# Designed miniproteins, single chains, continued (2): the designs that were tried, part 30

Each design is a single chain, and the fold is of that chain. pLDDT is the mean over its residues in the fold that is shown.

## One batch from the design tools (miniprotein)

Design m5020
Fold by ESMFold2-Fast:
Structure m5020 (fold): chain A 127 residues (1-127)
Amino acid sequence: MSPETIRRESRILGLLILRGGEATPAELARALGLSRSTTSRLIRRLARDGAVDVERDPRTGRRVVRLTPHTAEMLARLAIHHFPEVIADPSASEEQQLEEALAALRSSEELTRRVEEILTQLWIQNS
């Protein structure tokens, strides 16, 4: 897989975090400056890997891309590991720390971008 493809996939996951866990393919394409065909291909790869779920609203025919709970937890764990300062109380329960890390990611475009960069490097090394 090309480094560019991995970087784009990481950006999709980061954007989903910043948007509260879901977005349409059209919203992702527009936000990332990508064609709809490129975005659809990236979404299919992420769905195959279990990183996102893609559902079609039967009422509207509208597709929704949702970040899986497993992927959200993985991103929160990466944030805690590389940026432990996002956790105010290190004696808090694991569940509370993960919720705090996810809240920090949703609130900080800079933090999410840094986690995207870490994820990109990890995926390149494991490809």
Scores: mean pLDDT 84

Design m5021
Fold by ESMFold2-Fast:
Structure m5021 (fold): chain A 93 residues (1-93)
Amino acid sequence: SEREAALERARAQIAEVGKVDAARAELLQHHLDLRVELEEAPPEERAAILAEQAAFNAEVAAEIAALEARLGRKLSEEEQLEVYIEAYRRRLA
């Protein structure tokens, strides 16, 4: 189907990114998974999914701020991405 073809294309693109940046590929996979979940969810569940994502983003932002305070410096984009990926992995476990 066209939907299956689009998903396979997205996964292939993520796999290519993963050859040079594994952390970025993992984040892109997370975003793809969230998009699929939102598209497949009934309308009444979408608000709950979006609220959970907003809460997760706030949690990650707080963790980054705490780490920056502890280190006395700003985190790089790569370090921020690592915090996001680790938080996401904890949520899946």
Scores: mean pLDDT 78

Design m5022
Fold by ESMFold2-Fast:
Structure m5022 (fold): chain A 71 residues (1-71)
Amino acid sequence: EKVRELARKLVEAVEKGDGAAFQAYFDEMLALGATKEQVLEELRRLKEEGIGSPEAVNGAILGVEDYFERR
């Protein structure tokens, strides 16, 4: 689904060091009604499936958590 595709793009943005792309994809997920829990669940699923590097997935998870913390 769209949220899962965007979660994959978040990981790719982290791998490329593209913070602007990360924020844009994350904002798109939120605009689709995705919750913090849903975004984190999709990222954990990508890690379990071996999609992207573990470092990039962990970076995306931390970025999402940090965003909701300072909101």
Scores: mean pLDDT 79

Design m5023
Fold by ESMFold2-Fast:
Structure m5023 (fold): chain A 72 residues (1-72)
Amino acid sequence: LSDETSLLIHELARAIGAAKDMEEIAEVAEQYLRKAGASDEVIEETRKRVLEAPDKAQAAIIAANALLKVSP
């Protein structure tokens, strides 16, 4: 992992920790994926998967994995 990607993952984790619901987690994921240079298609697919997640922990894993795939 690049140092920049590691920093983005840490920031994402903190923002998700502060999120109140799945919609807020999806917005946070969109924000950090855009910072990492993800395409609109990747952002939309990740948002959909986060909203469909059974719990906050699974939503966080989905968001983190998407960010890692954009910037290995």
Scores: mean pLDDT 78

Design m5024
Fold by ESMFold2-Fast:
Structure m5024 (fold): chain A 68 residues (1-68)
Amino acid sequence: MSREEILARVREMAEELVREIERLGRVDMDKVREIGKWIREIAKSEEEAEEMERIVLGGLVRTLARLA
């Protein structure tokens, strides 16, 4: 997969997690762990992993702030 395809998939997983939080009113920590594990398996460098993690974290923070 290209880096762009990987980043798109990370965003898709983050969006799915966000929608689930909106439905349940809580964070699914198992889903968060799955995303983190996938990022670590796919990332070619620590910098790439950090970038992907920031995308997920940004989505989570915005969603939780909106629900609070």
Scores: mean pLDDT 70

Design m5025
Fold by ESMFold2-Fast:
Structure m5025 (fold): chain A 60 residues (1-60)
Amino acid sequence: GLGERLAQHDLGLTPAQVAEVVALLRAGREEEAIALLQRHSGLSRRQARGALDALRTLGD
């Protein structure tokens, strides 16, 4: 699923942090998911959005 894809990208997130990002995405809170991913991975906002978009496309 999306959580496993996010973990496979080696973004330095713990399983709990991955679960929070996935929960926000499922709730339609995409901007909050991007902000949380940035906070935990050190990615820029654009990089975090790109990572989530790629994971969604591959995780269908």
Scores: mean pLDDT 71

Design m5026
Fold by ESMFold2-Fast:
Structure m5026 (fold): chain A 61 residues (1-61)
Amino acid sequence: SKAERSGRAAAEGGAAAGRAAAYDAKLHNPSMSDEEAERLAEAGAAGDAETAARLLRKAGV
């Protein structure tokens, strides 16, 4: 899915890619909480593609 591909990219790119994914998700889904965006950035920094994909799916990606 799109979320799975984006989650993998966030995990592979580390903290910077995770932050970028969180910013883009909030931009396209303004109902996304700051806490959810922070968890997405943390998942990217940790290389956790599964958690990043799960959060992106919840954000409608």
Scores: mean pLDDT 77

Design m5027
Fold by ESMFold2-Fast:
Structure m5027 (fold): chain A 74 residues (1-74)
Amino acid sequence: SMMEEIEKLKKEWEDLALRAYLAHADDPAAVARLQALSAETEKRLNEAEKAKDVEKAREIVEESKRQIEAILAE
């Protein structure tokens, strides 16, 4: 169902964010940027869930993945 897809996307994002956080726990600048990104992504995903917009949720996760890659490349 649409709700199951959004729930799966949320869990995939949570897992990715946690792994990135743990991998860079010794870098305060990276941690701060990851925390800010996670807070914004969670808010956007909650809005997409209320709108029942699976495509928007998918776009949000893909955008956030690219931002994690940019943060971690520094």
Scores: mean pLDDT 83

Design m5028
Fold by ESMFold2-Fast:
Structure m5028 (fold): chain A 96 residues (1-96)
Amino acid sequence: MSLNEAEFYGYFLANVILQNREVLTENDIFYMLKTSTGGWSDEELEAFLTSLAKRLGIPEEELNKAMSIKDKDERYKELARLIAEKLGLPKEEIVV
């Protein structure tokens, strides 16, 4: 993948999240990030997440803190939490 493709994918995913914010949860964002970025290089991941964060209005400082987490699952959980907090998303779907 090129860095330009990673940046575009980040912007694309951000728009999907924004358009579906009424039905998405923090857990949905976590799985979207984890499944979308499996096997990517650190450079591709940085380009993707920087583009995503800019579109969603997440501060670079918060993004960099999340990216510094060495455990991949905890990293994606923190990124999902930041996105959910910024957009006002619930952690899980309402169970009927």
Scores: mean pLDDT 77

Design m5029
Fold by ESMFold2-Fast:
Order: C-alpha cells, then sequence, then structure tokens
Structure m5029 (fold): chain A 87 residues (1-87)
C-alpha cells in the first residue's frame, strides 16, 4: 500500500534532523508521486516523480540527514516505486 509507505517516510523525515525546507520539499514530492500513481499517470511521469523524491533525499543527506535515516527513506521509496511499477 503506497499511501502507508508514504506516511512512514513522512514520519521519518519529520522526526529527522533535516532542515524544515528539506522536509517540506520531500513531503511535497512524495504527495505528488502518490497522487500520480493513484491517477494512473504514464510511467514516464511516475519515473520522473520518483527521481525527484530520490533527489530530495540526496539534498537532505547533503544538509545533514543521518546515513541511517537516508537508508530508511531510500528503502521505503524503492518499495513505493516497485509497487507503482506492479500497477
Amino acid sequence: EIRKLAEEAKKIADESNAPESIKKAFKEALDAFVKAVEAGAPTSVIVGLALRILGEIEDARLAGLSDEDVKKLVELVTKMIKLADEQ
């Protein structure tokens, strides 16, 4: 269930030491991805949004997000991408 994975990722981001602007951008990217998948958007759009989420995680890492939190977020986002590809 993509929505549950997104909520878990948002919780990890909110509880992290990342700057508020990074948390906001990450959550907005997750919401855009979930909405696109649920709306049946083309694979190219879904892939683009997935890359955007991964880019936000990379920006968070550079901004001081812990390696442990980065790993958890990448694992959750990878599961979301896999579920989207199966639909």
Scores: mean pLDDT 82

Design m5030
Fold by ESMFold2-Fast:
Structure m5030 (fold): chain A 77 residues (1-77)
Amino acid sequence: SEEDKKKFEELKKEILALVDQYEAAVAAGDEARAQALLAEIEKKVEEMGKLVKANPELKPEFLELMAEVQERLRAAA
């Protein structure tokens, strides 16, 4: 649905913003903040996964986003 596509785009922006914050927290040595941000990223990724299951056409964009997120989180650690 159009509402699901809008929510997908909102979650994508939120996830990328959280990854930016995670990279900053890791660089600052703030492990407690980094762990909290990682948990929030995981929660939003799970929400996005539910939207993809209901809207299979979103799967390619979701997989591309997951690859970017995984690479950035791995590079920061």
Scores: mean pLDDT 88

Design m5031
Fold by ESMFold2-Fast:
Structure m5031 (fold): chain A 60 residues (1-60)
Amino acid sequence: MKELEKKLTIALVQQIALEAELWFAERRGLPPEVIASLRRDLENTRKEIEELEKQIEKAK
């Protein structure tokens, strides 16, 4: 597997995991600082996915 494709797969798995964690955190009423941290991590992961997808498209 090309390194970019591997990084994209890892980032996509992280996004799914973070979305699930955020969903459970909000439903369980975890502290606002925990929810804010998860939202920040999710936003960073989404940006990483976008950058990796752009790099893969340029390589095609």
Scores: mean pLDDT 81

Design m5032
Fold by ESMFold2-Fast:
Structure m5032 (fold): chain A 70 residues (1-70)
Amino acid sequence: SLEEIIEEAKRLIDYLEENKETLSKEEIAALIYRAMELLTEAFELENGKASEELNELLQRVVDFHNELQE
């Protein structure tokens, strides 16, 4: 369900942010990819009408990814 996908994405993003210093580059890339995959699925289920929470989670992933590009 949409709710379960959002919950899983949130847990992954929280884990990624909390464990950034201990995770390998490969693990970080895999977790970002998985989070983006879940968010894409959630956006598709809402037919482009993302909830506030969905947009917030997407922004968190984008910000984290941009930090890694520095």
Scores: mean pLDDT 77

Design m5033
Fold by ESMFold2-Fast:
Structure m5033 (fold): chain A 90 residues (1-90)
Amino acid sequence: MEKLPDTPLTDRKIEGFIKELDELAKKYNLYELIEEIKKALRARDVDKARELIEKLPPIAKMEVEESLRGLLGESITPEEYLKRYLEAKK
């Protein structure tokens, strides 16, 4: 397995992502689970945040995973994201 660059979560990046999570909590009514994810991110525990994201409904999970990939420096092309999304839609 390839080792990805260790991209630390700065407070600024974490707060920016938290703002996006607050919008998702409003959109999908997921306040409790989003609060737990925010706590893990503020603790800079990305692994814990990913575990909590697995508990989200599929549509909210996809949006959070995309934002988290951007935050960690993991990027996928729009084409690759769309392929994965279309396969999951079945």
Scores: mean pLDDT 65

Design m5034
Fold by ESMFold2-Fast:
Structure m5034 (fold): chain A 78 residues (1-78)
Amino acid sequence: MEEERERRRRELAREIALEIRLTIVMDDEEFKELRELKKTDPAAYEEKLKALEAEIEALQNDLEADAALVRKRFEEAR
């Protein structure tokens, strides 16, 4: 009983964390559209969500590379 309840809590926490990350790559209008899709077509929502997760991971890696480049160039400019 408790294990299933804990699993649901973990799933909810992951969903909240993902939604926070999504606000980085999506504006409010796009985010609202995604939430409407969840209500009208859950299958399309799942596909869109997976694509966005992959995009966020790629963007995060790119941002880390860009941040390192900015720091390096700042040091070189001195």
Scores: mean pLDDT 67

Design m5035
Fold by ESMFold2-Fast:
Structure m5035 (fold): chain A 65 residues (1-65)
Amino acid sequence: SLPSEEAREKIAEVGEEIAKKHPLTDEQAAKLSEAGYRAMQLAAEGKTIEEAVEEFKKLADEAIK
């Protein structure tokens, strides 16, 4: 039901790295949080950490355009 500790750590690292590279607006920060939540759901559903992180990066790129 919950993603593994390893998946949570990797997704958190990706989110921190994205936030560090950009000053985010409130709207962009909300969309980044939604992208992170989607990645967590994919990991919880049995997707690999790599697949979850790749989807997170894809959704984050959409959010900060």
Scores: mean pLDDT 79

Design m5036
Fold by ESMFold2-Fast:
Structure m5036 (fold): chain A 89 residues (1-89)
Amino acid sequence: MKDVVGADLTGLSPVERARLLAEAAKRAGIKPKKVITSDPEVAEELRKAGFPVELDPSVRGLTVLFDSAEDAEKFAQALGELARERGLP
């Protein structure tokens, strides 16, 4: 697995996207190295949640970077489980 996780959460509000990522990180016990987004509102909510954030207008959705492929895999699994529990596609 790559040390990068892409998430298209465009059906959720900025605050809901930030909360979902924060919950996934907490469940996995993994801290993202950086989160990249083109949405300033999403960036602000992520910063409030304690994530290192970069704004990049070329990014669609969210790009989450990790220190290792293992961390990325654990985070992706936790995020997928949370999405299923909440009835998200």
Scores: mean pLDDT 77

Design m5037
Fold by ESMFold2-Fast:
Structure m5037 (fold): chain A 72 residues (1-72)
Amino acid sequence: TEELAEKIIETAKDLPEEVQELARQLARESVLASQGDLDALGRAQELARRLLELAPEEVANKIIELADKMAS
């Protein structure tokens, strides 16, 4: 839901701008995936992979967990 999207963005707020932008995109794609957009689900998975490469592991895992809950 929208509340989970806000938590994703808030979790990334103290990270570099590139990571914040990835978190915002992941939140948007996860909302669309929750509404049945399978293309958005694929994009969300790709964004999650990029977050794992660029963000600290603990923070990336927290953001991905929130996105997975929203996409379900």
Scores: mean pLDDT 80

Design m5038
Fold by ESMFold2-Fast:
Structure m5038 (fold): chain A 72 residues (1-72)
Amino acid sequence: SMREERARELLLEAYEKAKEGDYKGAADLLLEAGRALPQYRSEALRGAGILYRKGGDDDTAARLFAEADALA
C-alpha cells in the first residue's frame, strides 16, 4: 500500500540519518513512519526514545518511552 511504501522510505531515511550521527533527525523520521502505520506507533515511539537518548536529549527520550508504555 502507499502507506507501507511511505513508511519504508521514512525508515530508510531514518537509518541514513542515524549513520550520519543525526540521531534526533532519525528519531523524528521514525515517529513519522509510526504515524503512517499506526499499528507500529508503540515500536516507533520506543525506537525514537532510544535515538533521542543517543542524541543527548534524555528528557524527550523519557517522554517518548512513557507514551510508548501507555499504548502497550
Scores: mean pLDDT 86

Design m5039
Fold by ESMFold2-Fast:
Structure m5039 (fold): chain A 63 residues (1-63)
Amino acid sequence: MEEAVELLEAAIKAASGTLPDEKVEALRRMLEAVRQGKFDEAVEIAREAGLTGLADLIRRAAE
């Protein structure tokens, strides 16, 4: 669990350097949800932001 959370947090932070400002705000909310163990909420935020790759990664890492 914790190892997967750290990997997801690192991936989200890395992506924020390359994405538009509008997506960075979504990444902030995803990171908070991941830290709280609310992976389903993080996946939904990623899908709404069009970050389908991150949504799949979060879903699989949570299993």
Scores: mean pLDDT 71

Design m5040
Fold by ESMFold2-Fast:
Structure m5040 (fold): chain A 81 residues (1-81)
Amino acid sequence: SLTVKEEGNKTYITLEGLDVSKMSGGEIREKIREALEKAFPGEEFKVSGTTPDKFHARSKNAEGTFTLKSDTVIEGEVEKK
């Protein structure tokens, strides 16, 4: 499931119901990209891994980080510039 919450200039994105233990880094990046497209329609994000549990996402108008919180949950924080 996908939850999107706006608070000021920040957007919080939660991806739940995953099985990240059975996913590759590429599959995790793709899930993050899909969530970003739903949260920010029309924005093109580039998603990269910075550590095994942490990802960076950047577009023309926003950037953020995504973190593996558990085997079933990814949380993201995106800030508009």
Scores: mean pLDDT 82

Design m5041
Fold by ESMFold2-Fast:
Structure m5041 (fold): chain A 59 residues (1-59)
Amino acid sequence: SEELEEQVRKKGKELGLSDKVIQTAIGVAEGLIKATKIPPSEEIILNSLNLGITMEELD
């Protein structure tokens, strides 16, 4: 959702993360919510950002 994307972007920029990491995190967060049907939470946002960082470091 647009609100989820904005929340992930805001938190990612606050933490000084790259646009690539933020974009990966948005995809992860959207996938998790679509699969589980659970509303967005700060924990989902933070976990998605952490996974985005890990995926970039593995490249």
Scores: mean pLDDT 78

Design m5042
Fold by ESMFold2-Fast:
Structure m5042 (fold): chain A 76 residues (1-76)
Amino acid sequence: SLVKELSKAIFENDLEKVKELLPKVTAEELKELEKRITTVAGLDPNEPGAFEKALRLLKVEEEIIKLLMEKRKELL
């Protein structure tokens, strides 16, 4: 699935793959991605700011975090 591939690219800090996949993501897929990533980080996905906090805890690169947060503002 797109969510699974994007999640893998994020965990591997593959900026090129994130840039390729992220434009294809729907609001529902982004919500699923956020829940998966926050759960992996051991955080409550319903807590405000949990997604960005999870990305930082998992040592995701700042440029990838920026792209994901911009996409979040666009869709959510």
Scores: mean pLDDT 86

Design m5043
Fold by ESMFold2-Fast:
Structure m5043 (fold): chain A 103 residues (1-103)
Amino acid sequence: SKLELLKKALKKLKKLKKQAKDAVKNGDDKKAVDSFDKALELIDKLAEELKDDKEIQLRLEIAEGLARIIYAVGKLIGKDGEGALKAIELLIKEVEEIIEELE
């Protein structure tokens, strides 16, 4: 079901957020950015799996675009890891909101 796919993705995104948060705390910006890259790959896969639901697919595509902007702003001010973490948090929030609307 759509709900099961979204919940599975949310669980993986929360693990990536924890990895990014721990990386930022340790000054490992590269590892935080790697976690964000994996989060984007996960959202792309989720959007493809849900492509028959145009509303959900569009919301995931918009969230990905906004996440990339958040990360780009972080990178511009020399806070790559913090930007990556905030971007992952945005993706989590959107997936959580979609799940809530389907329940």
Scores: mean pLDDT 90

Design m5044
Fold by ESMFold2-Fast:
Structure m5044 (fold): chain A 87 residues (1-87)
Amino acid sequence: SSSLLEELISLAEEAIEAVKAGDYERAKEILDRMSELLGQLAPYLSEEELRALLARWTRAAHAIDQKDEERAIAELREFIALVRRIL
């Protein structure tokens, strides 16, 4: 639903701010919540849309795990751009 997509954007923006603050534990918590919402959205998305969102989420999660600020922010911004395209 559009409300869940809007929540994903809000969470991704919060994750970017956590990464900028160096709070990688907070960023991981936010990404876990994003994963739960993607699971709820899966039946409502095309296979291509779901695959694209999961790919960006996975890359963002990996970057956060490695404390790679630049990559984490870039992948989260691409995630937001994809969600905005689906809205």
Scores: mean pLDDT 90

Design m5045
Fold by ESMFold2-Fast:
Structure m5045 (fold): chain A 71 residues (1-71)
Amino acid sequence: NNKNNIKNKYNDLKSNSDKLKSDFDNLSKQAGDYHKQNVDDMAKKVGQAGKAYDQYQDAKDQADNLKNTYD
């Protein structure tokens, strides 16, 4: 019932959070690689990595809040 629905939602949010973390890691690596070639490209990738990290944190916070509500 309600606990099972919340567990499934938590698993979905956790999976999305893991994907967003991977996207952040990839963008962070690209920013580092671009630093050696072009400062503007590096700055753009740093901005993209920051946005991806914010999305990851939001997804993680949603999952944690959902778990805490129905423990």
Scores: mean pLDDT 70

Design m5046
Fold by ESMFold2-Fast:
Structure m5046 (fold): chain A 82 residues (1-82)
Amino acid sequence: MDKEEIEELMRRLSEVLGVPVSLLEELRRKDPESFEELLEMLRRGAAPRELASFYTAAMLRIIGEEFDRELERRREELEELL
């Protein structure tokens, strides 16, 4: 896809999902595959609810993975104190 096409789709996705473009850029950075799938869904005319469901699932997965990594780091730090 052209950069201009991606920017236009990202603006439309932002409007449909009611989230700032910065959160979509974060999804693009952390999970580019899910980001590309969302753009393809939007291009196919997927319903707003389907787009929101997919986006929410992708973001929850990212948050969960980051939370698990932070818990692991904190546990290692606590074990080093014992």
Scores: mean pLDDT 79

Design m5047
Fold by ESMFold2-Fast:
Structure m5047 (fold): chain A 80 residues (1-80)
Amino acid sequence: MIDEAEAEVLAEAKEKGIELSDAEIAARVTGRVLRRIGDGMDRGLAKKEAEVEANPEKYTQEEKLELRRKGMMEGIEEVR
C-alpha cells in the first residue's frame, strides 16, 4: 500500500517532469494512503449493507451492527 502509493507519486512526478522533495513525496503518499483506506472502508461497508438489505429478516439488530463493523475492517485489511 505505502510502497504502491510512493511508486505512483514518483511515476506521476517523472511523467510531468516535476522534481519533488522528500517532504512533498511523504505528504502526497500520506494523502493517497488515507484515500485508499477510506475507499476500502466504504467498499467493505457497502458489501455488508447489500447482504443485510437482501436478507433483512435473517439478521438481528446486533448482528447487523457486527456485520457492518466486519465489513469496514475487511475493507481496511484488503487495502493494506
Scores: mean pLDDT 76

Design m5048
Fold by ESMFold2-Fast:
Structure m5048 (fold): chain A 107 residues (1-107)
Amino acid sequence: MTEGRILDVEAAGGRVTVTHELTGEATQVTVAVVPASAEVERGALVPEEDVLAVKRGVPATGTAVVEGADVRAGDLVVVAEGAELGPAVAVAGVGADGRSVGWPLPA
């Protein structure tokens, strides 16, 4: 099972730097920024209409820079499985009050 974790999020001037790690089969991920209202959960596909900014074909572990939108505090960073926008594997909040969701295996 693919598990994801977002370790750090830094947002400045339409640029979001995301440090992430995945365990499992995925060798690439897509990193997207969506508004908090998108309510993305693990395993859900991110609605493409809600995507504010996206970086495709990112290595499954490392740092990605997402550019193209004025990201606001409270927006969500989503790490999705695959080189295109696949199922969400990790979600974190943007800003100083950012939240990270570790998605453990179901109990």
Scores: mean pLDDT 69

Design m5049
Fold by ESMFold2-Fast:
Structure m5049 (fold): chain A 65 residues (1-65)
Amino acid sequence: MAEERIRRAIEETARRLGIEVEVEFAEDGSVRLRVKTDDVTKTTALALEAIAVGFEEGRSVRLVP
């Protein structure tokens, strides 16, 4: 449930920004994001949304290259 909500929120935000993202959940439940863009502003906007929804669901978020 939490993973589906987090994935949907992040993917929806990425779609609105016009960028690609891969969302992975580690075995400890943390969220790993691979953002497919060189645009720092878009990456920051997506990261903030991911952190917000992750906090709501009690999960940490990390950007991965």
Scores: mean pLDDT 80

Design m5050
Fold by ESMFold2-Fast:
Structure m5050 (fold): chain A 62 residues (1-62)
Amino acid sequence: MMTEEQARALEAAVVRGLTTGDGAAASAAVKEATGIEMPVAALLDPEAASRRAREILAAHGG
């Protein structure tokens, strides 16, 4: 189950990936902290990253 804390961590990692361009590090950090695997491509694509983060937050009570 995904907690709000994990959802926030995922959102922060997505923002970091978009800002720094280091999607691989962001993806690894998300998986290590939350167990959720997010593709590097999604973390580097603003549209895909935004859509994915929104879907996850909505699915878990955001």
Scores: mean pLDDT 65

Design m5051
Fold by ESMFold2-Fast:
Structure m5051 (fold): chain A 113 residues (1-113)
Amino acid sequence: TEEVKKKLLKKAEENNLVLTEYEKEAIENITEESIPLLEELMELKLELLKREEELRKREKEAIEKKDKEELREVFAEAARLLGSRVFLVLAYKYLAKGDLEKAREMIELARKL
């Protein structure tokens, strides 16, 4: 578990991820059962960060080109991304408390958006 904890912290640092208090708590309270979920959450967080970077670029280009249709699509996707981020935060909170079932449910809800 300690080696996995160290790897997760390094992966966050290498990807310039800022860890919230609940993320730190979930990693600190790491168990053999929570490892797969922590790894899946890290993957999801990286996916959401990449989506946010792509959306920010699309928004800037759409504003520059005055593309109203693209701006509407960017705003719709931004709303879904916000929802996914909320579920990601909730998944870490449940995982920090040892509620693996609710953590999995939150991950599925984040992916569905």
Scores: mean pLDDT 83

Design m5052
Fold by ESMFold2-Fast:
Structure m5052 (fold): chain A 81 residues (1-81)
Amino acid sequence: AVLSIEELMAKGKAMVEANPEINAEIREIEKEASAAIKDEQKRKELMQKLTKVENDSLMNDESMETMLEKIKEVVEEALKE
């Protein structure tokens, strides 16, 4: 079933509260990637891609560990550009 934006946000919050260590790792990866990318437009595009990964993972009822791995892949691809 497709989740509403409010349901996605509630589910995201619950996953963050259940997995504070993984959430901290995701936040640190996003922070480091943002600092490494000096181009404002590329940074914005990366953040949009990361938001999509998080929303897709929540919609597909994926674990936070799976979300972390997908985020790592997106960040690695962005840093190669």
Scores: mean pLDDT 77

Design m5053
Fold by ESMFold2-Fast:
Structure m5053 (fold): chain A 84 residues (1-84)
Amino acid sequence: MLTFRCKALQPVSQETVDALAAHLASIPGITVVSVEGQTITFTAPSFEALVEGLKEAGFEILEIKEDSVIFKFQGHVFRCTRLE
């Protein structure tokens, strides 16, 4: 299991953060560990499993980097970065 941190590139409402956390938790293999203000911490089996899970869940992927994925959710841009 890898640990990821997800945060909006610009501040968003708590409702938007909570909605994203709920959608991430609905993806098979993803477990949301904590939601702390603007930051969601979660685990996934691999970075590749996270990217595929986001695509299958209908997220618009904007960019895939070595240790992070940037995507759009409800009109807002988020970055998920690997912590380990």
Scores: mean pLDDT 85

Design m5054
Fold by ESMFold2-Fast:
Structure m5054 (fold): chain A 60 residues (1-60)
Amino acid sequence: GPSDEELDRAAALLGAATIASTSKNPKVRKEALDRAERLIDEGKYQEALETVKKLVDEDE
C-alpha cells in the first residue's frame, strides 16, 4: 500500500485543493494550487497549506 509519506502528500494536495476551492476567482485558485504543488514536491506540506490560505484570504 502507499507509504505514510505518500499518504501525507495526498492529504496535503487534497487540503490545498479544498482551501483553493473557497476562492471564487479562478486565477487565484490556479496560482494557489501551482504554488502549493511546488511546496508539496519539496516536502513543505504545512507551508503549502498556509500559502494557499494566504492567497485566498488576500483575494477577499
Scores: mean pLDDT 81

Design m5055
Fold by ESMFold2-Fast:
Structure m5055 (fold): chain A 91 residues (1-91)
Amino acid sequence: MTISLLVLLKSGRVRILTDDTSDEARFREALDEAVALAKKGELEALFVTSDGSPEEARAVGREVEAYLREAGIRIKKVKYFDHSSIIYLEE
């Protein structure tokens, strides 16, 4: 299973933090970058995609949500899809 993590910035720009990674350390580094952007008030939303099963993709999305919440990031809503999750941050 590979995972991609993209961010939508409040500027309207999209950044790819990691693309098609199976490396847990690389994925964690991408999550930490997303947390840093959120703490700076620059992050609008995260897009998490997975080429795994729908169950695996949802599990990854929930893991990302939990990681952000544990880092003190306030989440407005999460949308779960078969191979992706969209996590919207509170203003």
Scores: mean pLDDT 84

